# Designed miniproteins, single chains: the designs that were tried, part 33

Each design is a single chain, and the fold is of that chain. pLDDT is the mean over its residues in the fold that is shown.

## One batch from the design tools (miniprotein)

Design m1128
Fold by ESMFold2-Fast:
Structure m1128 (fold): chain A 87 residues (1-87)
Amino acid sequence: MEKIKKEVFERIDELKKELSKYENAKEMLELLDKLKKAIEAGDAQEVQRLLAELGKLIYENFSGEEKEELAKKFDELALLLVPLVQQ
């Protein structure tokens, strides 16, 4: 469990680093910080809600290659979170 949480947080930090390159990413960065808190709290329902909102913002605010790269990193993070939200 601890190894998976460490990898999840490393993936969140990598996605934050990529998003920090964009001026319109402030809301998405705030959602990633909330996602870290929800994971630490074990709040699976809040994790799912935050992932849905983050995905929506990435798909609505980016296009072309930027969208493809950010969506890929987001999908990798979402897949890694499945074992933490399913009992």
Scores: mean pLDDT 80

Design m1129
Fold by ESMFold2-Fast:
Structure m1129 (fold): chain A 85 residues (1-85)
Amino acid sequence: KLLELAEEAVRLAREVEKLTGDTGLLDLAEELLRAIEAGDLNEALEAAQDLLARAKELLKVAPEEAKPKLEELIRVAEELIKLLK
């Protein structure tokens, strides 16, 4: 479940990169996936929180085409944070 959500976060962050050029979300999503794969739940929680914060900031300035993907990424990040607590 955690791994599936982290893989979904990477997929969504990659789609946002294509629409916005933002590489920061993809980097954070990849860090989150690696932390979960390594079993480092504290690092995974930090990465998920950073991913959520960055996605919310990007949503404020993103083009309309990217907003649905950012909203979906925000939901995935919130679910990951809930499971990691």
Scores: mean pLDDT 86

Design m1130
Fold by ESMFold2-Fast:
Structure m1130 (fold): chain A 97 residues (1-97)
Amino acid sequence: SFEEKIEEVLKTPNIVAALNVLKEIVESFNDEKLIEEFEKYAKEFVLAVNDNDKKKAGEALDKIEELVIPELKKRGKEELAEKVEKLIEVVKKELGI
């Protein structure tokens, strides 16, 4: 399950693993527009991390959270939404945001 994948990432935090789980969750929505918006923000996040731009990295993560969390709640996946919130907080902590 996605919840189990998130718990594994939380045990040994890895930014790439976190983004991969978020991508799989978004792809499961089967919504082309949401997938495209996620890919845009994920790319902005990776570029900001590579440039050591913590502010821009945080802004990109906030956009990912704003995209994913409401959609999960709308789909009745409240527990997964809570786990995604924790995953994003751990990514922010790893980056010192």
Scores: mean pLDDT 89

Design m1131
Fold by ESMFold2-Fast:
Structure m1131 (fold): chain A 80 residues (1-80)
Amino acid sequence: SKEEVEELLRQFRRELRAAREEVLARAPEEKRPEIEAIFREAEERLRELERRLREGADPEELKRELLELAGEVQERLRPY
């Protein structure tokens, strides 16, 4: 449902903020630009999903894409 996807988007945003704080706190300074780019790109994609949900996109498709985004972010942050 739309309400389920709205809650998942809010949850992911909270998790993304927590992950950014944690990863940047322990990351070497030379890796900070790469890590910040990962979070910036994730936030851009999250904003796009939120926009599409507002425009009436299929909640099931958005849910799938959000789960894919979460997996991609987790994989990209694995080295840190």
Scores: mean pLDDT 88

Design m1132
Fold by ESMFold2-Fast:
Structure m1132 (fold): chain A 70 residues (1-70)
Amino acid sequence: MMEAQRYVEEGERAFREGDLEGARGHYGRALLLYSQLGDVEGVRQSLLKLADVLEKMGDDQGAEGLRQSS
């Protein structure tokens, strides 16, 4: 399994369990790995998932910024 995809899966699990801090950390690591690989779709997916986390944390402006970047 690609390391970046593993972090996406871990972030999705944390998000479902209400661990927003854990989800943010996992999606952030996935974003960095996809960026290093030049995987445009992986970067986009990671940004959108991070935006969902920020929205749940009450950071609506941060979420909008990430969605515009995706």
Scores: mean pLDDT 82

Design m1133
Fold by ESMFold2-Fast:
Structure m1133 (fold): chain A 74 residues (1-74)
Amino acid sequence: SLTPEEQAFRDEALRAVRTAVRYAKEKGLSEEEMREILDRLIDAYRADAQSRGFSQETVDRIVAEVREEAERLL
């Protein structure tokens, strides 16, 4: 299970992805353009999680959950 810090980080990343998809759709961006923006955003969260000292397993889990949410919203 995730620590409170890891859970808060995951919840923030999920909110960021939801916001990014909403604004991209409002701007009429293509699915390809949305995927590029989401990939950059998710990579930034991966780097931030690693910088916070989260384990590789925790980082991979959070990134997987965030990517699944992004795909669900596309």
Scores: mean pLDDT 89

Design m1134
Fold by ESMFold2-Fast:
Structure m1134 (fold): chain A 89 residues (1-89)
Amino acid sequence: SELERALERLAERQGVPVEEVRRGLENAIERLAYALKEENLEKNPEITKEMLIEKAKKEIAELRKELPSLPEEEQIIARHIVEAVEKIL
């Protein structure tokens, strides 16, 4: 897949195993999903679901602006992050 090739190229550039890059990406996406769970929001009443969604939307918008200046591999990974986050929101 395009994403798999992008992760492999990024791993080669960073000198790390592709499994570490993949795990990092998966952990970042899962961390947002975890924070948006009702039980976790109840534990942190100062942080609302709306605040987390707004922050995520802002970060996605900034990532979209930076996209054309990123290396091809990072563009592919960034698009995957944007799509995954939009699916969670």
Scores: mean pLDDT 77

Design m1135
Fold by ESMFold2-Fast:
Order: C-alpha cells, then structure tokens, then sequence
Structure m1135 (fold): chain A 87 residues (1-87)
C-alpha cells in the first residue's frame, strides 16, 4: 500500500540525511578525508541493508526501499566527493 511504501522510503531518506549531516559536520570540524571515507562506508552498509529489505518485501514496499537506497547512494557519493576534494 502507498502508506507502507512511504514508510519504507522514509527509512532510507532519514538515513541519507544522517549521512549528509555527518559529512557536513565533519567538514565544519576540519576532520580528515579518512573520516569522510568512513562515513561513506557506513552509508554503503545501510544501502546493502535497504536492498536486502527490498528483496524480502512486497512489490509496493520494495519500491519504497529501492527509492530510499537511491537517496543513500546520493549521500555516499557526496561523502566520497568531499573526501576527494580534501585529499
């Protein structure tokens, strides 16, 4: 159902916001590129869990998890880009 799809999407969207916020705070603190790479790796682990949840879910709920995973991917790419720019 649409509401369950929205809930599944929210899990990924909230995780993506958390990852991006962690990157922005690390940048503000002057943390090393290695710290930004650690944040990216944590994001990849979250993405893998969302993809597994999608595989184990109904088609509608799976769509939510897949869209959420895309948001996490965007946050991970942001973290990696920031790490590269600060090397």
Amino acid sequence: MESKQAAAYSAGAISAIGIKTSVDLAIKRGDSPEKLEEIAKEGEEIREKLLKAAEESSPEVSKGYLEGAKRVDEAVEYARKQAEERK
Scores: mean pLDDT 84

Design m1136
Fold by ESMFold2-Fast:
Structure m1136 (fold): chain A 83 residues (1-83)
Amino acid sequence: LLEEARKALEEGKYDEAITLAEQYIKENPEKRAEGLIVLAEAYLNKGDFDKAREYALQALKEAKTREEGIRAIAVSLRVVGAE
């Protein structure tokens, strides 16, 4: 699911990436940050800056590892730069 969601992002299939990331979050409630990062990136690429910002901030708040924190910060900076 997470890998499929990331691949969908790379292929420009943002609605598929959103669906897969939402499924990942539901199945992995303890690892929500990675799914939230995918949601933030998908909405950013769709031009929905409000949702991209909300999910990026949630990912930052819910990041439990240094790796997750770095990725959450990176997407947050991209959202701010795009606004």
Scores: mean pLDDT 81

Design m1137
Fold by ESMFold2-Fast:
Structure m1137 (fold): chain A 67 residues (1-67)
Amino acid sequence: KLTAVITAVRLAAMENGGEITVEQLVEALRKAGASDEFIDAVRAKAEALGKDTLTPEEAIALVREVF
């Protein structure tokens, strides 16, 4: 359910001052019921960006690209 995943990502970013680390993104996806394959694909794309943190918009874009 894409809506649940997007909601979890936005909530995690709000709790962390408007940005989210790759680890926080992975935990949000896991809590939303995303598969291990989906989580691994999103993590790989996030790591390829070479950033320590992502904006909610960047994180959601990665989720949409994998979905």
Scores: mean pLDDT 78

Design m1138
Fold by ESMFold2-Fast:
Structure m1138 (fold): chain A 94 residues (1-94)
Amino acid sequence: MRAELEERLLAILRRYADKLTPEIIETLRRLAEGLINNDQKVINESATKLYEENPELLEELDAVYQEAGARGVSPAEFGEVLLAALERWEAEQA
């Protein structure tokens, strides 16, 4: 499950790669950290910024988040897996 979730998130990042600016990547990291720390302010600010810059990416991430939650994945675990997917995607770009 965790490995499958990571692969799904990585596939989304690869699909949007041409639109993943350093600023969007930093916003995704902040969103993931907010989820891990249960920081509602950081989550809301990061999600709002992502919606303004790439609403389709946010929509796909939210869909995966809702599905994972229905299968018992916590917000903190989702944030950890999102960080892992981001690290893997950045390594592929180097």
Scores: mean pLDDT 86

Design m1139
Fold by ESMFold2-Fast:
Structure m1139 (fold): chain A 91 residues (1-91)
Amino acid sequence: SAVEKTEEQKEVIRYTAARLRAIGGLIDLELLVKKGEADQLIINAINNLKNGKKMSEEEKKAVLDYFRTVLKLDDEELEELERIIEEIEKK
């Protein structure tokens, strides 16, 4: 039988899925940076993120735009990406 989820459980599942997609996108972007296939602004953004340094507003916008246009993340996935970035920056 199909397990029926409560609205609260459905919300947790959606949030977790969005977070996992955001993490997957960051891994894909890091691989592009390693291959030298990313723009310099994206390279700077990812290197700052990897070193726990705060990204500039331009770097953050470039990363979010890449995720929206190339990786086709939705608004919920992009909000979760911003939260992940903020968590890394709070080191």
Scores: mean pLDDT 73

Design m1140
Fold by ESMFold2-Fast:
Structure m1140 (fold): chain A 74 residues (1-74)
Amino acid sequence: KKEEERKKLQEITEKMTEIGTKVEENTKSLEEFKEWLQTKLKLSDEEIEKILKGDPDAILKLVNRARELIEKEL
């Protein structure tokens, strides 16, 4: 009984989080961008920080890795 109630509370929490993230979509899009850089382009936290600071070498690496990702889909 308590397990069912906890599962329903978790589902409600997840739905509340989804609605909350629609409201905070601007903030979440930055986190999603960082996660995309880490998971899809396999960039380290240090490389992501350099990109956010506008390091030209880091930006070139980003562009090259993004191009490779696009070419893989082709």
Scores: mean pLDDT 64

Design m1141
Fold by ESMFold2-Fast:
Structure m1141 (fold): chain A 66 residues (1-66)
Amino acid sequence: GVAERHERAAAIAVEKLKAAAKKAGKAEPDVTVTRVDDNHVLVTVTLDGKTYTYLLPVDTVLASGK
């Protein structure tokens, strides 16, 4: 269902962002994923005192997790 897809997208986004930060030798980022609508998530990343926000299609995030 829609909720299951959002939960999976959130898990993938958190995993990828933490892995990317570790690879770059950065501190572990604070990652929050919020449901916006049935097809989009808002990903908020706080790293080194700076906050970045990305509006991502759920399908795009799910595809990146393969």
Scores: mean pLDDT 79

Design m1142
Fold by ESMFold2-Fast:
Structure m1142 (fold): chain A 74 residues (1-74)
Amino acid sequence: SDAVLRSLARLIAPSPEDEERAYAVLRALEPEITDLETLWRIAATVAEWLRTGRAPGLATLPPALQARLRELLA
C-alpha cells in the first residue's frame, strides 16, 4: 500500500527532505518485500544510510537485494 510505504518513509527519514528519497527506495523495492521481516530489514538499512551515509546492515540482506539497494542509494 502506498499509504503504508509513505508512512514508513516519514518514520525512517531523518528530515522532511529525505522522505521523498526514502519513499522512492521503498517503492522501487516493493516487489522484493514478501514479508514484514524483509520490510523491517530494508527500512532499517535505508534509515541508517539516510542518517549516517553508511549501511552496515546491507551485508545481512540477500545478494540480489544488496545490489538493488546499492543502485537506489547511489
Scores: mean pLDDT 79

Design m1143
Fold by ESMFold2-Fast:
Structure m1143 (fold): chain A 67 residues (1-67)
Amino acid sequence: ATLIPVSELDIASVTPLDQPLLVTTKDGSRYEAVAVIKTKDGRHYALLKDGKHAIDGSQIAGVGPVL
């Protein structure tokens, strides 16, 4: 999946997750997400554990708990 720097997003809101989630992308890659970013254009992104990169919701195939 393409990792997007958070600095490139026009952020409207950030909603922290109560627990980190494992995000699986359509290319089969897996990332730990800590928040959901909503941008002013109405798109949604998963904020990664590093706090610096996000994944476009359109690239997400599935979401599950981190064990």
Scores: mean pLDDT 84

Design m1144
Fold by ESMFold2-Fast:
Structure m1144 (fold): chain A 90 residues (1-90)
Amino acid sequence: IQQGLQQLGSGNYQDAKKIFDQVLKKNPDNVIAGSGYSKSLKNLGNYQESIKISDKFPDNPSSLKVKSDSLKKMGDYDKSKKWRDKSIKL
């Protein structure tokens, strides 16, 4: 996980995605890996896949923020606002 977060912070989204994917294959309930994977997908322009992964972690503020950001990038501002507001309350 630490290596994935480091790659994500460095803007190396493809490597971050690979690391988080490996973590999720071993532990599909890992919230940090799920959030990191969806954030990597968003930064690579894979907005729809990013939203699908974020939906698996609905109680995580970071995952809801990624879903909101991805919806905004796709032009769905109303849904983006809804999920951003929910992420702030968690």
Scores: mean pLDDT 75

Design m1145
Fold by ESMFold2-Fast:
Structure m1145 (fold): chain A 68 residues (1-68)
Amino acid sequence: MVMSISQIQAQAKEIKQLAQVDPQAALERFLELAARVDASRPQWSPEQQAQADAILEDTLAFIGQLLE
């Protein structure tokens, strides 16, 4: 199942909202999202991969701040 960059942005936003109330559940959903992104990488350009990586890094940093 190939994800679009827009779908990654939407999922990241939902994960950030979840992280504010349950950062452990948000981390679990983030890892699931990261796995789906990795499955989509062979079909993306280097620019699309860099954009996806930036979204994932920003999302993980947000969760990490809430996990201590």
Scores: mean pLDDT 82

Design m1146
Fold by ESMFold2-Fast:
Structure m1146 (fold): chain A 57 residues (1-57)
Amino acid sequence: SKEVARRFLDRAEKAGMDDDSLEKLREESESDNPSSQLSSSVTGVSIRIIGDEIDKE
């Protein structure tokens, strides 16, 4: 969702995230994979499962 993408960028800027990190978030939000955004937005528990999938996979 576009609102989710805009929210990620806004949050990153408020947190003082650097340009490199902002670019990563932008790429994620533009990606045709909303699932990754949804997983990270739903709850902190999702990051544990995501870490296992993308890292230990």
Scores: mean pLDDT 54

Design m1147
Fold by ESMFold2-Fast:
Structure m1147 (fold): chain A 68 residues (1-68)
Amino acid sequence: MDAIKEELIEFGVKKYLELVEKGVPEEEAAREAEIATIQKGIAAGLSIEEAVNVAKEAVERAKKILEE
């Protein structure tokens, strides 16, 4: 359970950073990364609540990387 959540967080982080690097505005990149992560989480068998929490964590981690 924790391993798949970490993989989804890493996916969301990578998706956000790739979008920002392509020139997508940070707010739009965050939304796209969250949606993509939620979709992958649900496909992997997570509940909607779990998928949303993982997506939020991924975007938060990605933003922290850009600020550090």
Scores: mean pLDDT 82

Design m1148
Fold by ESMFold2-Fast:
Structure m1148 (fold): chain A 68 residues (1-68)
Amino acid sequence: SSQDEFLEGLETALEKVKELVEQGKIEEAKKLYDLVKDVFDSVKSSLSEEAAKKAEEIIEEMKKLVEE
């Protein structure tokens, strides 16, 4: 489903944020986080409650990595 593809994309983005942080590329990691958050905000109303909750959990994990 499109929701499953979106969640898989978020997991991939989370791994990329982790890699950027580990490489000291904090500004690039923040830009990716901001982009992901903007995309989520634009599609949130179209997601099921369960998918939105899972997406929020992934995005919150990204936030913790970039907002140290």
Scores: mean pLDDT 84

Design m1149
Fold by ESMFold2-Fast:
Structure m1149 (fold): chain A 68 residues (1-68)
Amino acid sequence: LSALERAAVDELSRKGGKPREEVYRELRRILEAGKEKDDEVLRELAERFGVSPETVRGALEALRLAAR
């Protein structure tokens, strides 16, 4: 993982109490499905990881930038 991807995944993993690999896989699934702007998907993921929807959006943007 790039530094940007690692930072975003580590934050969600720490706050959500879930393994980094699980968090990374879930974020990648959303990006691959093109649902990073789907408010319902962002809300569900935010609730699952115990963070704000804005935090999830920021993490998805970090992964998208690192992939280019």
Scores: mean pLDDT 76

Design m1150
Fold by ESMFold2-Fast:
Structure m1150 (fold): chain A 87 residues (1-87)
Amino acid sequence: SDELLRAIADGLVTTALHSSERGDIESTIETVKSSLRVLEQTFDLDDEELRRVLRLTIERLQERVDKGEHVEHNQALIEWLRERLER
């Protein structure tokens, strides 16, 4: 459901926030990547659902960048997520 996909995206943004507070950009990307893999397997997301989660996550991270929150970490994550959407 769209509600589930939005909740997953919110969870990834929360994971990114906590990781950005504790570590560098590389460890934040790896933490989000690992979390995304677990969520994809746990909820049995198909390709369209996964792409929807990635787009929702990008949108929410962009809102945080616009507010000046962890700008460098969030911009790097947005770039990584956009690269994954191109596949």
Scores: mean pLDDT 87

Design m1151
Fold by ESMFold2-Fast:
Structure m1151 (fold): chain A 85 residues (1-85)
Amino acid sequence: MAEELKKELEEQKERVVASLEKAKAATDDPEVQKLAEEAKEEAERGLEEAIELAEEGRVEEARRKAEELAAELQPKVEEIGEKLR
């Protein structure tokens, strides 16, 4: 279970980073590029922490960390989406 969670978090990190890099490349607005880069850095850091918790077998703490990170990133992702239109 912890190993599966670790794999899921690793895949989530890869997808989130790729998505934010694509968003950054899709715009010539430096404000949106900066917001995407900040969200990317926050996602990478937070998911790396969650992955380490999962590696330690601290599954519930890893899930909680990922949930908290998702809540923190939601308004930033929404703002990026609005500005890309």
Scores: mean pLDDT 81

Design m1152
Fold by ESMFold2-Fast:
Structure m1152 (fold): chain A 91 residues (1-91)
Amino acid sequence: MKEELAERARELLLEAARRVRAGDLDGARRLARQGMELMRQAGVPQDKVDQLDADIAALIDMVAAGKVTPDQGAQALRVAGEQARQLALAA
């Protein structure tokens, strides 16, 4: 069960990365929130989920502001997806 939740959270953040690359920042935000919910279900401590959620929100805001390119934002979201997977597996 934890392994399935971990992989699904990673997949949602990988899809969020694809949405950032496509310019769908609202779609990316929704998918990232779904990934955070799966991490909570996997038993990840709330403070760790909140920190990753804040980091992802700030990253998407930087893409929206043109401070980070969509490709750079997508790459950072792929890294966040792997981080989410590791946190869920360790929970």
Scores: mean pLDDT 88

Design m1153
Fold by ESMFold2-Fast:
Structure m1153 (fold): chain A 73 residues (1-73)
Amino acid sequence: MNKDAILAAAAEALKPIVSGPSSPLEALLDVTPSGNLLVQIKNTKTGEVKQFVLPGVTVENAKDLVKEVISQF
């Protein structure tokens, strides 16, 4: 599994909600040895933390899996 490529694709897909000049949202990404993508989104203004576990992550599907997460914000 190419962990670095998966993390790069996921981070790029998250940019619209975390990389704005006034965005209160911070993202933490990891890939488990079992092939799950872990996405943690923290709202720094409210202290709210949302965690997502996305199974069966690949380089090809990482973007689409993350789009489902960002649709909630």
Scores: mean pLDDT 76

Design m1154
Fold by ESMFold2-Fast:
Structure m1154 (fold): chain A 70 residues (1-70)
Amino acid sequence: SAALAAARAALDAAIAALRAAGGSSEETVNQAKQALEAAWRRYASLASPEEALAAGREASDAVRQTEAAH
């Protein structure tokens, strides 16, 4: 569906924004994390359980990698 495709694009953009925020202020990183959580929840509400879990792991990996780079 168009809504699912838009939600996935928003999730991909949020992941990219979090990675770009790496090394920025804590406020910028926290804002990016909140945007990522919101985007993943939106995607998960539309996606299959399997797609939602896979995307959730990808999002969690992005958070962990951004934090580990500190």
Scores: mean pLDDT 84

Design m1155
Fold by ESMFold2-Fast:
Structure m1155 (fold): chain A 71 residues (1-71)
Amino acid sequence: VSEEEFDRAMEEAGVPEEYREKLRKFYEWLKHFNVDFSDKEKLDNAYAFLRTLPEFKDVPPLVIDRVLELL
């Protein structure tokens, strides 16, 4: 998944502007760990870990779930 595809997914999911920068950072973390977006189990495990980080705790889970569903 490219950054452009991720940005498009955020737009289509109707992500509020206040969360977009945080979700871009979330995407960079997923890329850093070489998470395969087609492997739901690996994606779910990475998501569960990243949600423990203070910087992502205030992003509603439903917002992230909608973006990931579009990828």
Scores: mean pLDDT 74

Design m1156
Fold by ESMFold2-Fast:
Structure m1156 (fold): chain A 118 residues (1-118)
Amino acid sequence: SLPESVRKEIETLLKEKLKKHGLTDVSESMIKYLVDEAAKLKLKYPEISIEKIVNFLVAYVLFVKERGEPLTPENLAVNFPDFRNLPDEEIQRLLEKYKIPLSVEEVRELAELYASVL
């Protein structure tokens, strides 16, 4: 299992980045879900920085928000295949719009790694 201190670092950074994008009303259960998803990725791939994992999950959440979907664990899971299969130009648009410090290549790599921990 991932250390509690690392989980708290992930939670803090997730809350900060979601708040920056106007997502101040995200439920505690949704935050817990995102921390658990980030923890799966960090546990299997300890070399990936918390910053990259959190930025990836924030991009994914913002994609679901743009689709007009309620931000729930179920709606995130259902929308993951579409997020994973986004064209490069759509990933680039999302990253530029929300000023997320990831490249298109990093999002694609992280999506494949994330799929391996589902």
Scores: mean pLDDT 89

Design m1157
Fold by ESMFold2-Fast:
Structure m1157 (fold): chain A 61 residues (1-61)
Amino acid sequence: RLSLEEKIERALEMAKAAREELEAQGREDQGESFLAALVQLIEKEYGPEVGARFRELLEEA
């Protein structure tokens, strides 16, 4: 089992990989929408503080 921080990091890695894959397929707008939805889900499940941190990590990556 992973800590909450590790779960967020894994989710970020998966989201970035999914976005890059969609971008390579020529579906960049789909990837952007997916990342936005994922951030919203993280915020809903883990709270606004966790969602804000996830968004910051995503922007930095």
Scores: mean pLDDT 68

Design m1158
Fold by ESMFold2-Fast:
Structure m1158 (fold): chain A 104 residues (1-104)
Amino acid sequence: SEREEIGIRIINVLGDIVEEALALAKQRFSPEEVEKRRAEVEKIMTKTLIKIWFYIANNYPLEEIKELVLESVERIGKALGLPDEETQRLVERAKKELEEIFKK
């Protein structure tokens, strides 16, 4: 369905943001510290993906799904120990990419 296609695009955006966040963490921390922080990110991602699909399946407004994703990006930045400025840049990137998905 069109709504499921939107869900897939949202998940792809979140995946791209997580890859960028992990790349930034690798510049700041040892491999061992990155792997420890990766485990917390994976827990956040699992919960977020379940909620995204629940919201898609139950016809939640796209703005509520957007809010969920942006809050998850903020949590991921914090879990990885990124500076507030870098975390906010990732949130802004996610916001812009989600707005483009919602325009079609």
Scores: mean pLDDT 88

Design m1159
Fold by ESMFold2-Fast:
Structure m1159 (fold): chain A 98 residues (1-98)
Amino acid sequence: MLEEEITEGVAEIMLATSITAAESEGKEKNAKLLREIAELVGKIKDAEARLLVARAALAASQGDMERARELLEEAKERFPEEAELIDKIAELLEKLEV
């Protein structure tokens, strides 16, 4: 409950940071993809799943695609009800230019 609210806030900050970094680097395509990812992450109902996916998006935006994939797989294993949203986010993350 309170812990879940704190976890959601951290996920939103991670995504906002990734978007701002992409914009400041002139990576408009990455910024657009990260905004689409942020909207999909906002549809994830479980706060822990949101945090794992936000961590994956941050890792991918920094060029760590291996870490991003590990976090997405963990999220799907722990939260199979969210798998459809996580798969859509994974497709968008693979399109990020590093």
Scores: mean pLDDT 78

Design m1160
Fold by ESMFold2-Fast:
Structure m1160 (fold): chain A 61 residues (1-61)
Amino acid sequence: SDEREARHRALAQTVKDIIDQKLSPEEAEKRIREMSERLGFSEESTENVIRHVKEQLREQA
């Protein structure tokens, strides 16, 4: 469970950094895909995170 929690925290931190740095949607997608693949998240979960982050970035524009 500690390993699962660490993976979720790592992805959450990546998302936070993307939003805080106001990265482009293209760079956000790239970073999320790279991190999700490394951490072993499913394609479905990865796509859901990407859509959510892109929506938040659009709200900041």
Scores: mean pLDDT 81

Design m1161
Fold by ESMFold2-Fast:
Formats: sequence, structure tokens, C-alpha cells
Structure m1161 (fold): chain A 95 residues (1-95)
Amino acid sequence: SMEEEKLLEELEEAIINKDEEKLRKVIEKLKELEETPRLELDLLLTFLRALSKVPKEEFDEVVKMVLEIAEEVGFEPVVRAVRDAEAFLRVAGGR
């Protein structure tokens, strides 16, 4: 949906800018959406794009920030997507 696409764009921007308040609000809104395989794939692709744009020195800090906020909000699909993106980027992305 257009709303889902907008939230994913806002998610990417919040990660790149390390905006904890915006990140929390976006994850809370994403949690209200129906959990579908498409949303899970789109979350993974969004985290792959966003985390690839984060400087290497800030990678661990940003991953930790996202995980802490996702755990506080209680939205497990974001936790899974971040962990999968982190694993991929450490193996294939030179992180």
C-alpha cells in the first residue's frame, strides 16, 4: 500500500539520520499493519539499503539502537529484519 511504502521510506531516513524519536514512531505505525510475507521482505530490503548507507564506524551503534527501539515497541518482524540484514552485510557487504 502507499501508506506502507511511505512508512518504509521514513524508516530508511530515520536509520540513516539516527533519529531515535522518528524511528520509534515509524516502528509503532508499522506494528499496526498486518504482518505479511511481503511486509517482512520489504522490511529486510529497507534495512539492507539503510544499513549499507551507514558509515562502518556507526554500524554497530545503529543496529543496537534499532533493536532496542523495536524491542521496546514489541515488534518482532523489525527485530528479525535487522538481524538478517546485519548478518548479510557482515558476510557479503564488508561490515
Scores: mean pLDDT 85

Design m1162
Fold by ESMFold2-Fast:
Structure m1162 (fold): chain A 85 residues (1-85)
Amino acid sequence: MSAQQLLDQGRALFEQGRYAEAAALFEQAKAKAIADYGPDHLLVSRSLGNLSDVYDAMGRHDLSRQLSIQYTSTAIRGVGRDFDA
């Protein structure tokens, strides 16, 4: 399963309120994106953004904030690539 497919499935679970299952899929998507593309790739940033969303929805605001900072740092290191590229 591709990192993108894991993100799509996680988002569907998130929309159903199945936050723990969504978080597990987003963690898998992040790990796979890092393995396939490296830590500074757009798919890693998208995985971190989705993890931030799910943890915020679960009331884990401190963890959501940490993930948002990591997302921003990953995006900065990916300078030279558009977010939609």
Scores: mean pLDDT 76

